# Designs tried in a protein design run: designed miniproteins, single chains. Part 53

Each design is a single chain, and the fold is of that chain. pLDDT is the mean over its residues in the fold that is shown.

## One batch from the design tools (miniprotein)

Design m1944
Fold by ESMFold2-Fast:
Structure m1944 (fold): chain A 80 residues (1-80)
Amino acid sequence: MLSKEELLERIKKILDEMKELASQIPDEELRQQLILYIDQLERKIEAEYAAGKLSQEQLERILANMERELKEFKKLLEEL
C-alpha cells in the first residue's frame, strides 16, 4: 500500500511526463496552453494536499485517472 506522500510523488511524476510530452506538440499555442494547464493542475493538487483536503482514496483515484490520461495522451501524440 502506497502512502499519501508516495501517491502524491507518483502523481507529480506523471504530470512531469505529460509536460515533457506536451513540449513535443508541433502547434505552439496548443503546446503552451497544455503546459500551463498541467502546471496549474499540479499546483492545485499540491495545495489541496497541503491543506489536508485529499484522502488516501482520493489520491488513489487521482493517480488512476492520471495514468489513464497519460496513456491516452501518448496515443494522441503518436498520431501527430
Scores: mean pLDDT 83

Design m1945
Fold by ESMFold2-Fast:
Structure m1945 (fold): chain A 74 residues (1-74)
Amino acid sequence: GEGRKRVDEEIKKLKEQAEKVEDEKAKKQALELIKRAEENLKKLEKTKDPVEQVSLAVQVTSDLNQARKIIRQA
């Protein structure tokens, strides 16, 4: 959770990269993963349960890594 600003910068960069993807299918898949990461990040900010915070942080990292892979393969 302490890396919030770094995660926000990562999401911003991935969104910019995804928007520039010429392949519509790859672009859509990358944007869906980024959207899920953003939704989980918002839940992370609102959650007071430490167990839930860890789970959401792991999901955010996983989704962002998958989005990066899709962008690289496009």
Scores: mean pLDDT 82

Design m1946
Fold by ESMFold2-Fast:
Structure m1946 (fold): chain A 92 residues (1-92)
Amino acid sequence: SMERKAAQLIAAAGILIAGAEFALSLGDIEAARAELRAAVELLREALKVASKEDLPLIIRLAERARRLAREAGDEEIAREAEELLEEAEAAA
């Protein structure tokens, strides 16, 4: 079902965002950037199949990804996370 697909993509993105935060705490900027890029891609996929009930969690994860991308000095992924956040907020 599309509900199961959205939940799985959101859960996977959440794990990657937590991994990125941990990588940043260790000073592993390259690992953090890689995990954040993967997380934003999963959230973008989740948004395509999301129900209205999924949107608040996608928004919170996109905000967290944007903050962490800025901390990691990755302006490109921070911009992609911001675009995703704006799209999710418009859909809410």
Scores: mean pLDDT 90

Design m1947
Fold by ESMFold2-Fast:
Structure m1947 (fold): chain A 96 residues (1-96)
Amino acid sequence: MKEYTIGVTLTPEQRARLAAMTPEERQRFLDRIAKAVEEALKEAGVEVLDSRILGDGTVTFTVKAESDEQAKKAAELIEKKLRELGFDATVAVTPL
């Protein structure tokens, strides 16, 4: 297995909406994102080693995948699930 960093970055517009939310709304929003990402990673069959949430609304996952193709599939599934929830985000995969 190879290690990859999968970064999920909300658009500036989406981050502004997040900042305007109440603490309760923000927590629900982040919980929905976390669940969507976890589901996508499970469907892709990647192993999650670490996760970090940055103050700017960027979430980074360190994962193990069998191939670059599997890591890309994970990113595509994350984008799809976030889009279904109405979230605008960019997902990037970087080999470690």
Scores: mean pLDDT 76

Design m1948
Fold by ESMFold2-Fast:
Structure m1948 (fold): chain A 58 residues (1-58)
Amino acid sequence: MLVRALRAFPKTGEDTLAVRPGDVLEVLEKVDDNLWKARNLSTGETGLVPSRFLEPVE
């Protein structure tokens, strides 16, 4: 599932993923309702991102 970042999220911990507005991510796992594990297709990095910052694009 591809999603787009709606806003910037900084890397705040070892398990978190930094994103910029407009970055396209592949969702790998929905850990809970508020945190998804994703791969940032622009950077190749993986980590946790708040789901509220993401919108589906496919």
Scores: mean pLDDT 78

Design m1949
Fold by ESMFold2-Fast:
Structure m1949 (fold): chain A 88 residues (1-88)
Amino acid sequence: GGERAARAALGAARAAEAAAEKGTAEAFAAAAVAAAGAAAEGRLSGDEEAARAAEEGGRAAAAGAVSGDPERAREGARRAEEAARRAE
């Protein structure tokens, strides 16, 4: 349930942070994939609050990843981590 969505959101946050640190197109692409995965887990969770948190976190991480900007990626990571905490 919510724990799985929360873990996916944390994964997206970690990927976005790694992309910010590395600054490579490959790392930003990986972060975008992780963010999409978090949103998908949110939809599958069956828990409305956990689903919303994972979707919000996934969206924030995706926005950071797509920007190619380390500062935006870090902000996306922080939002995804916050959403993950709420999902649990």
Scores: mean pLDDT 71

Design m1950
Fold by ESMFold2-Fast:
Structure m1950 (fold): chain A 116 residues (1-116)
Amino acid sequence: MIELTESGGGTFKEGDSLTLTGKFTGDMKLVAQVSWWRQKPGEEEKFVASMDMLTGEVSYGEEVKGRATISFDKEEKTSYLTLTNLKKEDTATYYIEVVTFLGEVFRGEGVEVTVV
């Protein structure tokens, strides 16, 4: 079973940077993709970033392109999502999602981010 623990949420100032972390427990060989999603109040859920765990190829959502970086530390078994030049529009609940090669989907409980 894959467990996901998210951290790095809180209140940030416009123009600052944040780093969200998603710590993974379990067998990394099962993991096909790690992605980050965000949900704003009253809006549809939006794609933020993804990483292919075999190739290391990354993809970014349109709203964060050029400001977002996704990475993975194999030693710490942790995905990092860094957002730079924070905007008030980055206020959302952020979720890490993991897809396995068996098609199983695991999702974190979400971390709240407020930009003031």
Scores: mean pLDDT 85

Design m1951
Fold by ESMFold2-Fast:
Structure m1951 (fold): chain A 71 residues (1-71)
Amino acid sequence: MKEELWEEVERALNAMYAYLTVPEIIREVAPDLSDEEIERIKQEAIDLAFQGKSLEEVLEYARKKAEELAK
């Protein structure tokens, strides 16, 4: 019946959580990143959440991307 609708709601909630928490995670692992780089990673993480990636995968992506850019 509504598994698809629930999955859409879950994706939206994961995207909202990423919107709120990704900047904090990036600042924790790579505090010297520019605001533009943080916003880009945040947007990429949000896009992954809407593609159906788990919250854990989305947050791990943001962390790895921040660590790579902090070189």
Scores: mean pLDDT 79

Design m1952
Fold by ESMFold2-Fast:
Structure m1952 (fold): chain A 94 residues (1-94)
Amino acid sequence: MREERAEIAERLADVLEKKGYTSMAKAARGFAEALREGNDLEADTYAALLIMQASLIKDEDPEFAELVRKAVEAILNGDIETAREYVDKIEELV
């Protein structure tokens, strides 16, 4: 559901902020808002931005980057349980 996806995206934003990835955290918050509003184009845009930014940190933090990519893809696809699992794993790394 829209609200569940948005809540997971907001959790991702909080973890990104805690990790110091402020730009990614802002993108994740935009992703959450787009999901809540049902704006598919905006959600796709923020998801693409997050995946791109995750790829830029892959050499410094490969496990974190891969989990962020997987979490965003799961959220975008509506796979709520998988998305929660990946965000939980990301929280363990912070």
Scores: mean pLDDT 85

Design m1953
Fold by ESMFold2-Fast:
Structure m1953 (fold): chain A 74 residues (1-74)
Amino acid sequence: YKLSPTELKVLQWAALNAGRAVSLSEIAEALGVSVPTVSRALRRLEELGIIEVKRVGPGLYEITINSEAARKAR
């Protein structure tokens, strides 16, 4: 897989925060990007099978890393 710099940053942040309930705004603030940018990056990573995104509450998500698929990321 070929990932953009933003997608790689989102993936790295998700790995460091695995198992924690997070908001898209929290990720956007942490990475210095907009909420729509985070949403787009998460959607692409999920489409590639690199991550799984589960809604755990209103506006809260749990992100898990598929280690096998992530090994194919550039």
Scores: mean pLDDT 78

Design m1954
Fold by ESMFold2-Fast:
Structure m1954 (fold): chain A 65 residues (1-65)
Amino acid sequence: SLEQGRREIEEGVPESFEAMVRAITDLIAKREGLSEEEKEELYKKFLEEIEERREKARKLKEELE
């Protein structure tokens, strides 16, 4: 249930982040009428993009203070 995901987010475990990305992907897929396969591809792309952004943000923080 959504309540279980909320508790995981509060605990700050890695699974909470994955659950959040999954929920967002599900909402986008539902609104855009994506298939389940397209939804899973979008989910994987979101995870890759977020991880890449985290790496870039870390580098920029070191250079930009």
Scores: mean pLDDT 68

Design m1955
Fold by ESMFold2-Fast:
Structure m1955 (fold): chain A 94 residues (1-94)
Amino acid sequence: SAEEQIKAAPKERFDLLLEGLAKSGAPQEDIDEIREAIENGDIKKLLELLSKYTNIETAEELLSALTVIGNYLAERRGEEIAPTGKPGFVKTPK
């Protein structure tokens, strides 16, 4: 899973993030709210929803999730993506 996340395209990494949230017990309604928060740039709502399901105990895990989301949005806009494949940056999914 971690190796797949490192090698995956930004869209695939974003899809894997949403799958991870669903496996952590997020209902489809909350997944939809996460998508809406991302499209609207509502960072506060996004962080509230992520914190319910990701069990984010460290700032590094939160930054990893936000980088995946940011790269997905940047790719959709044709903008430069941040390096997510740096060694040790993306660890095992929770």
Scores: mean pLDDT 62

Design m1956
Fold by ESMFold2-Fast:
Structure m1956 (fold): chain A 73 residues (1-73)
Amino acid sequence: HMEKARELLKKGDEAFKKGDYETAVQYYEEAIKLLPEDSPEAAEAYRRLGLAYTAMGDYEKANEYFLKASYIK
């Protein structure tokens, strides 16, 4: 289960690197569903969502995800 979440984060990173931010968001959201909500991996996934939304120009959503990442530790 944790291995599946890490694989999804990797696929999201590959999509992000290609500039496919919408696909990256989908992979990061799926990874979050498989991770403990207070885990460092979930915090990293939220941070990556913030970066993806920043790249897409959605600063409101980006800020929401950065805040979520900051509360997880």
Scores: mean pLDDT 83

Design m1957
Fold by ESMFold2-Fast:
Structure m1957 (fold): chain A 89 residues (1-89)
Amino acid sequence: MEVTEVRVEPPEVAQGGKLKVTVTDASGARAEAELTVPPLGGYSEKEVTLPDGTKVTIIASTGANGSVGVLAVDEDGRVGAQASAKLVP
């Protein structure tokens, strides 16, 4: 199933804080994951499974410029959607 949206909450997060990531597919089905904000220059990866059995890899990376980027990648390695949060003190 095609991933059409990724959302992150909260939109502003402290270093070492937690992000809730929601992945939505073209049918409106969704999966949720919780990730800890990676260290500056770091990244983390987490797999979630949609209700239909589709696997999605969530990749989070923290930039030195104070942003946290999040990508949702499907089973074929295609980037379906992306989002970002702002890193705050």
Scores: mean pLDDT 78

Design m1958
Fold by ESMFold2-Fast:
Structure m1958 (fold): chain A 64 residues (1-64)
Amino acid sequence: SPKKELEFETVKELMRLVGELVQAWLEYRRTGDPAAKERAEELERRIEELKKETEKKLAELEAA
């Protein structure tokens, strides 16, 4: 199903980004590396944008 494929691909992409976010925050907390904090903040922004886009796409599919 196209809907299930879209949902699965979106979840996989979000999980990948969340995994990178967790690793970046863990690195920052362990090492205090400012580069790790900067990367974590950028990943948080990207995740938030993807969540908003996904919610809009799902709402459009549900409304059709």
Scores: mean pLDDT 80

Design m1959
Fold by ESMFold2-Fast:
Structure m1959 (fold): chain A 62 residues (1-62)
Amino acid sequence: EAAAVAEARRHIALAEEALAAGDREAARRHLLRAGGAIGEIKDEAVRQELAARLGEVAARLH
């Protein structure tokens, strides 16, 4: 996989782990990094899938 896809998946997973631990600040930082990596993904289907997953995790912060 492209490095950007791997980075996006890693940071989404870390954001989910941070939310499970109650660390909302760490979750926000990981989502910001995931968003940056998603912006570099050229495959539209993969980008949309990861953007949707990021949005689901971000909604849990509100």
Scores: mean pLDDT 83

Design m1960
Fold by ESMFold2-Fast:
Structure m1960 (fold): chain A 102 residues (1-102)
Amino acid sequence: NANLALFYEGLGRYYLKQGKYDEAIKYYEMAIKLDPNNARAYLNLGEAYFKKGDYEKAIEYYQKAIEIDPNFKQAWENLAKVYEKLGDTEKAKEYREKAKKI
Protein backbone atom coordinates (compact mmCIF):
# COMPACT_ATOMS: atom_id res chain seq x y z
CA ASN A 1 0.00 0.00 0.00
CA ALA A 2 1.90 3.03 -1.36
CA ASN A 3 -0.26 5.62 0.42
CA LEU A 4 0.18 3.91 3.80
CA ALA A 5 3.94 3.49 3.23
CA LEU A 6 4.26 7.23 2.46
CA PHE A 7 2.21 8.04 5.58
CA TYR A 8 4.55 5.99 7.80
CA GLU A 9 7.61 7.47 6.07
CA GLY A 10 6.20 10.95 6.84
CA LEU A 11 5.67 10.01 10.51
CA GLY A 12 9.23 8.66 10.70
CA ARG A 13 10.59 11.94 9.30
CA TYR A 14 8.42 13.94 11.75
CA TYR A 15 9.79 12.05 14.76
CA LEU A 16 13.36 12.14 13.39
CA LYS A 17 13.20 15.96 13.24
CA GLN A 18 12.00 16.01 16.87
CA GLY A 19 14.94 13.83 18.02
CA LYS A 20 12.56 10.94 18.84
CA TYR A 21 14.72 8.34 17.18
CA ASP A 22 12.99 5.18 18.49
CA GLU A 23 9.61 6.43 17.18
CA ALA A 24 11.26 7.37 13.86
CA ILE A 25 12.77 3.86 13.56
CA LYS A 26 9.37 2.25 14.30
CA TYR A 27 7.59 4.16 11.53
CA TYR A 28 10.40 3.75 8.96
CA GLU A 29 10.36 -0.02 9.64
CA MET A 30 6.59 0.00 8.99
CA ALA A 31 7.15 1.92 5.73
CA ILE A 32 9.81 -0.62 4.62
CA LYS A 33 7.47 -3.56 5.36
CA LEU A 34 4.94 -2.02 2.95
CA ASP A 35 7.53 -0.93 0.36
CA PRO A 36 10.81 -2.92 0.70
CA ASN A 37 12.33 -1.20 -2.38
CA ASN A 38 12.10 2.32 -0.92
CA ALA A 39 15.78 3.40 -0.86
CA ARG A 40 14.86 6.69 0.87
CA ALA A 41 13.16 4.89 3.77
CA TYR A 42 16.36 2.85 4.29
CA LEU A 43 18.45 6.05 4.15
CA ASN A 44 16.21 7.66 6.79
CA LEU A 45 16.29 4.53 8.98
CA GLY A 46 20.12 4.63 8.79
CA GLU A 47 20.07 8.32 9.79
CA ALA A 48 17.90 7.52 12.83
CA TYR A 49 20.36 4.83 13.95
CA PHE A 50 23.32 7.17 13.27
CA LYS A 51 21.75 9.84 15.50
CA LYS A 52 21.28 7.18 18.22
CA GLY A 53 25.03 6.36 17.92
CA ASP A 54 24.30 2.87 16.53
CA TYR A 55 26.86 3.07 13.74
CA GLU A 56 26.69 -0.64 12.83
CA LYS A 57 22.94 -0.40 12.13
CA ALA A 58 23.45 2.92 10.31
CA ILE A 59 26.00 1.27 7.95
CA GLU A 60 23.67 -1.72 7.38
CA TYR A 61 20.74 0.47 6.30
CA TYR A 62 22.83 2.91 4.22
CA GLN A 63 24.22 -0.14 2.38
CA LYS A 64 20.62 -1.34 1.80
CA ALA A 65 19.75 2.07 0.30
CA ILE A 66 22.74 1.80 -2.09
CA GLU A 67 21.82 -1.81 -3.04
CA ILE A 68 18.40 -0.49 -4.15
CA ASP A 69 19.74 2.73 -5.72
CA PRO A 70 23.52 2.78 -6.44
CA ASN A 71 23.16 6.42 -7.63
CA PHE A 72 21.77 7.57 -4.26
CA LYS A 73 24.44 10.24 -3.59
CA GLN A 74 23.17 11.01 -0.07
CA ALA A 75 23.58 7.35 1.02
CA TRP A 76 27.22 7.32 -0.13
CA GLU A 77 27.83 10.64 1.71
CA ASN A 78 26.22 9.23 4.88
CA LEU A 79 28.40 6.07 4.69
CA ALA A 80 31.48 8.34 4.47
CA LYS A 81 30.27 10.30 7.52
CA VAL A 82 29.71 7.19 9.66
CA TYR A 83 33.15 5.79 8.78
CA GLU A 84 34.70 9.15 9.76
CA LYS A 85 32.98 8.74 13.16
CA LEU A 86 34.54 5.26 13.43
CA GLY A 87 38.02 6.60 12.51
CA ASP A 88 38.14 4.63 9.24
CA THR A 89 39.55 7.45 7.10
CA GLU A 90 40.29 5.16 4.10
CA LYS A 91 36.67 3.97 3.75
CA ALA A 92 35.38 7.49 4.42
CA LYS A 93 37.51 8.79 1.51
CA GLU A 94 36.40 5.92 -0.77
CA TYR A 95 32.69 6.62 -0.18
CA ARG A 96 33.12 10.40 -0.60
CA GLU A 97 34.85 9.81 -3.96
CA LYS A 98 31.94 7.55 -4.99
CA ALA A 99 29.40 10.25 -4.03
CA LYS A 100 31.30 12.89 -6.09
CA LYS A 101 30.90 10.78 -9.27
CA ILE A 102 27.09 10.84 -8.90
Scores: mean pLDDT 88

Design m1961
Fold by ESMFold2-Fast:
Parts: C-alpha cells; sequence; structure tokens
Structure m1961 (fold): chain A 81 residues (1-81)
C-alpha cells in the first residue's frame, strides 16, 4: 500500500534526522557540531534515495521528506552553535 509505505519511509527519514539533531545538541565543540551537521545531511539525503527506491516514492514525496528532515537538522545546528 502506497500510503503506509510513505508513512514508514517518512518515519525512518525523520528518525534519522532526530538522531542527528540529538547528536548536535550534545556535541562538545563547534567543530564536532559542524561535522555532525554535514554528515547527517548526507546520511538523510542517501536514506531518502534508498527509501524512494525501496518504496517507490514520488518526487513530491521525496521533496517533502527532505524539507522536513532539513528543517530538523538546520534548527538543531543553529541551536547548538
Amino acid sequence: MEEIDREIARALVLMQAAVGAIGMKHAPSKEEIEKLYKENKELVDKRIDELAETFGLTPEEREAMRKEADDILEKAYKEAL
């Protein structure tokens, strides 16, 4: 079912972003925060691509998930600095 597949994919993407956000909040240095931000943006993008292949996500669904994940990571990055 496309709907449940989309929901599972979205949950997995947001979970990855949340893990990255928590890591940045507890990082001991600015250098480590910057490193985690770059690494987690790459991991989220890769995860979206993998899940899109697995679940057959539309370009619109991919973009929505990327936007949500990027918002989470950017907010965490700004707050951690």
Scores: mean pLDDT 82

Design m1962
Fold by ESMFold2-Fast:
Structure m1962 (fold): chain A 66 residues (1-66)
Amino acid sequence: MRKEIEEEILISLGRMWIGIGNILKSQGKLEEAKEAYEKAIEVFSKSDSEEAKEEIEEARKRLEEL
């Protein structure tokens, strides 16, 4: 149960950073958006779930769009 809770927290936290990056990108704050997406990748990388791996791939694509 503890590992499952930690995974859910990591996914939620990573998604929060993606949301922050999206907002910053929409405001033209590209450097801050990049930092937010990089933080999301770092958080997702602490998880070994397939869901986290998919989120990392999406976050990397968002970085490439900047």
Scores: mean pLDDT 81

Design m1963
Fold by ESMFold2-Fast:
Structure m1963 (fold): chain A 60 residues (1-60)
Amino acid sequence: SEEGRREGLEALREAAKELGIELTDEEIQAILDKYLAGEPLSEEEKKLIELATKILLEKK
C-alpha cells in the first residue's frame, strides 16, 4: 500500500542514519524497490532492511 511504502522509506532513512551510512532519498527508494521486487540485495542492503523492519516493529 502507499502508506506501507512511506513507512518503509522512513524506517530505511532511520536505519541508514543509525548505521552512519550516507544515502540519498533516491538510493533509499531504490533499495526498498529492490526488496519489494525480490531482487538480490547486497550485505549492506540486507542489514538496512533488517534494521528498518526492527524499527517498524518497535513503533507498534
Scores: mean pLDDT 80

Design m1964
Fold by ESMFold2-Fast:
Structure m1964 (fold): chain A 65 residues (1-65)
Amino acid sequence: NPLFAVGDLLRAVEDYEARSPEELSLRKGELVEVLEVVDDEWLRVRSLETGEEGLVPARYLERAE
């Protein structure tokens, strides 16, 4: 049961520091759009603030609305 879907608008619940080049660092409160549900733990997202894309752990994200 996927918690999120492509096109969802999500918000970072806390800061996330990227651990590899394919990952995206986020600040708490940053808005992102889901581009791909990689698995139950990882999403590929685009930041609505910077336009940058990368992988983020799903646990760092919640629905914005």
Scores: mean pLDDT 84

Design m1965
Fold by ESMFold2-Fast:
Structure m1965 (fold): chain A 97 residues (1-97)
Amino acid sequence: SKEEAEKLLEEGRLLMAQGKYEEAEEKYKKALEIAKELGDKELEMRALDGLGQVYYFQGKYEEALEYYEKALKIAEELGDKEAIKELSAWIEKLKKE
């Protein structure tokens, strides 16, 4: 259900905007499982990026780095230059001393 994954990503984004990070994490994790089941690399990347953001805003920088690096690998596989640029910037920020 690609439509379910898309809705979960949107719900996660809205929860992030509200500072509801634990609820956003649940939405993004569910979207990630659906994306993997479908083999949809675009959805998988977006869910991993969402999880990176969740952990970043919770101050869980090690987990944030792990998820951003996973998302970056997929962005590179897809040739998504915009996603590569954004994910690389977040990774660089997290690796800052």
Scores: mean pLDDT 89

Design m1966
Fold by ESMFold2-Fast:
Structure m1966 (fold): chain A 78 residues (1-78)
Amino acid sequence: SAAELREEARRLYAEGAEAAEAGDLERARELAARAGELEAEALGVPEEGRRMAEALLAGDVEALEAAAEEAAKALAAM
């Protein structure tokens, strides 16, 4: 369910915060990307969430901005 996806995302964000505090920014980024995918799935835009996560993991700011625009348009169309 959407509630279960959001709960899983919250757990991943908490782990990501711990990783960031420990200085493991790579792991923090991976956990944030996965949490974002789950939130996007809960909102009904899983493909857009996946593209944003891929861009974030690649450090591709231009691709991340493009994916975020697509996600915003998809949400506005719902």
Scores: mean pLDDT 82

Design m1967
Fold by ESMFold2-Fast:
Structure m1967 (fold): chain A 91 residues (1-91)
Amino acid sequence: SMEEAKELADKVEKKAREIGEKGTPLAQSVANSLAIAASRVKDLPLEEMKAALNAHIDQVKAALDKVGEINPEGAEAGKKVADEVRQLVDE
């Protein structure tokens, strides 16, 4: 439902806020990107929102693979954030 999509967007935003307080700059950037993406698709039906978020997560992880050539520790921290958000989406 649209209410469930809004609840998922809120969960992603809360996770991003938590990472913003405690995470590294790249982890914070990944979290903020995913929170913005969730907010932009919250008006979609839940299944379409989940598909859009999973596609965005895949794009973020691909970008982090390239960043990992220069900053492997930062890229791994960012990938962990992406994986945590994916777990919220797959609930």
Scores: mean pLDDT 81

Design m1968
Fold by ESMFold2-Fast:
Structure m1968 (fold): chain A 53 residues (1-53)
Amino acid sequence: TPLENTIEMFREMSDIVDEVLELELAGKITPEQAAELMKKRMGELMQQDKKRS
């Protein structure tokens, strides 16, 4: 995987974490739902990164 692609993926991962944490802190989702959502979104991002690579 090119370094630039790896950096972009890392930024997208950080954005996902921030978005999920915002929803949890706002009381819109539970901690358990936040963990599940993070795993799902991270998995989807990794799949997309693999296709780009």
Scores: mean pLDDT 75

Design m1969
Fold by ESMFold2-Fast:
Structure m1969 (fold): chain A 56 residues (1-56)
Amino acid sequence: MKAVALKDVEGPDDIVLSLKKGEEIEILKELPDGTAIARHKGKVGLIGLSDVEIIE
């Protein structure tokens, strides 16, 4: 499913995706703690669901 970033998110680690406000991402799997595994521009990592809006 698709989501869009609500704000700039900067992840200094390889695990967390860095996003700019308005960028689209693909959510691969939601996790029970309010995070998700997502793909952005060929990279796979973690996002916070509170930082994105699901648009599917």
Scores: mean pLDDT 77

Design m1970
Fold by ESMFold2-Fast:
Structure m1970 (fold): chain A 83 residues (1-83)
Amino acid sequence: MKKPSEEDFEAEVLVALAEIYVAIAKKTLSKNNPEDYEETIKMAKKAIELAQKALELSTNPEVRKAAEDVIKDAEEIIKKATP
């Protein structure tokens, strides 16, 4: 069993941060306030950026799957927050 590479560790951290942004965006979206939609979209877009960077850094299937799931969730949030 080999220790994870530095790139795999960085990718895992990026995915974790992206998941936090998705969680914040979901919480903001649940308030159903149109004035909060701009912030919700901003948080979801940040999650996509972080997840995409993780996909560029790691070839680990587990990390890549988590990043793809984050992108999918964030895109759905943007769709729901867009008028």
Scores: mean pLDDT 81

Design m1971
Fold by ESMFold2-Fast:
Structure m1971 (fold): chain A 85 residues (1-85)
Amino acid sequence: ANASEEEKKKIESEIELALLRMQLSVAKIAIDRHPDDKEVLEEVKKALEELKKRVEELAKEGKLSEEEAKELLEEIEKLLKEVEE
């Protein structure tokens, strides 16, 4: 076992999770600030759909726990509903 490789994998997982949470926060801010801007909402929708795919892929790779993936997917679905309404 290589401790450096294990630490790298842990750091990579933490970075991926942080980036996902950051993208989700940016999407929410964009919706909150531009609720009637159809161009902004369309871009946010595309970003959220891509984020959903990324969460599913990372969960499949074991880089996200089942609980973390579920929480992120629920937040994404809530924001997608807000954009679509």
Scores: mean pLDDT 80

Design m1972
Fold by ESMFold2-Fast:
Structure m1972 (fold): chain A 64 residues (1-64)
Amino acid sequence: MEKEITLALARMYISIGKLLFEKGDYEEAIEMYEKAAELARKAEDEETLKEAEENKKKAEEALK
């Protein structure tokens, strides 16, 4: 049950990060994806962790 709540929070941070990315707020998007990745690691959900890391990488590339 606790892992399900943690995973839901991770997915919420990914969604917020995606919205920030669309607005061009890449640094804030990266922060949201980092929080999502930490929560995904605690929930032991590899798929959500990978999604957070991939979106973070895309946002980091947008800053370069």
Scores: mean pLDDT 84

Design m1973
Fold by ESMFold2-Fast:
Structure m1973 (fold): chain A 80 residues (1-80)
Amino acid sequence: TPLPGATTSNEAFAKQVRAAVEKAFAARGQTLTDEQKRILDIAAEKLKNATFEEAGRILHLAAQAIRDGKSVEEVEKALA
């Protein structure tokens, strides 16, 4: 269980999450679309300053947006 008030804010964590998603798609012989890559970039940027609770929410919203085919603009609005 994550500690309350603990921060996940670090560049390495955000980069690792993005790399893991890209690797998963590559393993399936698929390349992420430019829109999906931008959604991941937005999520990674938000993760740099997020608490553990916020990090979970950011990752959930980004994954949901990719699954639902939401636009970059909808993701930016949801993560604001």
Scores: mean pLDDT 68

Design m1974
Fold by ESMFold2-Fast:
Structure m1974 (fold): chain A 58 residues (1-58)
Amino acid sequence: SVAELKAEVRRLAEEILRIDPSKRETAERALAAADSGDEVVLRAAVHELRKLIEELKA
């Protein structure tokens, strides 16, 4: 659902800031995507944020 995807994007944005506070712009973009309401855009955002988190933890 769109609501669940929005919640996931917010959660991932918060996790990115917890790992690297310098990623504020990336987190802001993620939060903006969460407001789009487009399921395809939200799924793409979740996928990209998960990749970024993997890279930051590497």
Scores: mean pLDDT 80

Design m1975
Fold by ESMFold2-Fast:
Structure m1975 (fold): chain A 59 residues (1-59)
Amino acid sequence: TRTAALIAAMDAIREALKQGKSKEEAVKAATETLIKRFGLSREEAERIAREALKDLEKM
């Protein structure tokens, strides 16, 4: 589901940021995770990854 993909993206972003990566690197890591785990297109995966970053910044 879209919700599962969003949660996976948020987890990937948190992990990347914990490793000292930039926000752009975190979005790339989340995008790759979504493509591998959910078979999403790069465009859809990047959209969800950027949404996840924005949601995390509001928390």
Scores: mean pLDDT 82

Design m1976
Fold by ESMFold2-Fast:
Order: C-alpha cells, then sequence, then structure tokens
Structure m1976 (fold): chain A 66 residues (1-66)
C-alpha cells in the first residue's frame, strides 16, 4: 500500500511536470501492483487536467486495493 501510494504520487508529479514518458513508466509499475480497475482510475488521474479530480481518482483507486 505504501509503495503503491508512492508510485501514484510520482506518476501524478511527472504528469504535472509534462514528463509523459516518466508518468507512463510509473503507471506501468502501478499496473504491476494494482487491479486493472484501480490502474484505470490512476491512468485517468494522470490524464486529468484538474488536480482536485486527479487526487479524488487516486483515492478511489487506493480504496479498491484495500
Amino acid sequence: IEELKKLIREALVAANEGDKEKAEEYLKKVASLASPEATELVKKAVESKDNDEAVLLAIEALELEE
């Protein structure tokens, strides 16, 4: 769970900085640890233009993994 939270945070930071390649790398690591459903929510968070929406999607993904 702690590692998953870290990877999600790093993916969102990379996406916000415009580093799409690094964001995709972290998203692949999330996919290796999380369900397909949770991974899809994280992908939507990374693609979101609204930081508040991105955070809510990330929380929803983590709730699916608990």
Scores: mean pLDDT 76

Design m1977
Fold by ESMFold2-Fast:
Order: C-alpha cells, then structure tokens, then sequence
Structure m1977 (fold): chain A 79 residues (1-79)
C-alpha cells in the first residue's frame, strides 16, 4: 500500500521533472528528479529513466562530471 503510493508519487514527480527540463528550468528539474529517485527506490526502471534525464540536465548546465555519474547509474540499473 505505502510502496504503491510512493511509486505513483514518484511517477508524477518524474513527469513534472521532465516538463521543467523541457521548459529550461534545470534547477527545478534536478530537485524533482532527486525527489522521484528518493520515492522510487523500489522501481529500478523509474530510477534508470530519472538518472538518464538527470545526465541530460547536467550536460545542459555544463556539469560534465555529474552528467557522467548519472549516466553510469542509469546504465547499471538497466543491467
């Protein structure tokens, strides 16, 4: 019950983060992706997507080191 509720909230945060990214609000998108990752700890597919998109956000901000870290985390979760 609590796990499913957290998963649904994580999915909503992931979509809000995607919209913030598309609008160029990179700082907001990072916060929303981090919140989605915290709530979606039991959902590897959601976490992989969040890390993949975080890598894109960090590249847009010029933070190459954080982008590389996010890419590694996404790849690990894909198997």
Amino acid sequence: MEVEEKRERAKKLLEEARQALLNGDYDRSIKLFEEALELGKDDPELQAEAYRLLSTVYLMKGDIEKAKEATKKAAYLKG
Scores: mean pLDDT 81

Design m1978
Fold by ESMFold2-Fast:
Structure m1978 (fold): chain A 50 residues (1-50)
Amino acid sequence: SRLEELEKKLMEAMDNDPELLSKAVDVWIKGLLDGLSLSEIEDKIFKVLS
């Protein structure tokens, strides 16, 4: 699933690119503060990690 693919990319970033992981976390937090839907936040995080 797309969620499983996102989880895999996050794990890869944790091991290889802590700066990229930090950007993904920032996108998550900003999306929550802006009132975006979970699907919109997931799409933005996926783009950062792709």
Scores: mean pLDDT 81

Design m1980
Fold by ESMFold2-Fast:
Structure m1980 (fold): chain A 88 residues (1-88)
Amino acid sequence: MKKKLEELEKEMREWEEKNKPVIDELVEKGPSKEEQLKIKIELGKKQLEVAKKLLEITEDEEKRKELEEAKKKIEEEIKKLEEELKKL
């Protein structure tokens, strides 16, 4: 269990690091605001999927609370981005 949790956290961090340069490049040289928002929404959805998987395998109460808070923040960020996309 602990080993699988650490592997998923590493996968999430590697995914964030990998996508950070892509986001930065797109902001600087890239597509319309609409396309930037769509990419950010997709990134958020992937983070949400990882957080859900982590919650399923996490037995530690304190760590579960942290993951539930992170999941809620990600869901709220996705909602805000989707609302901004609709206003375009």
Scores: mean pLDDT 74

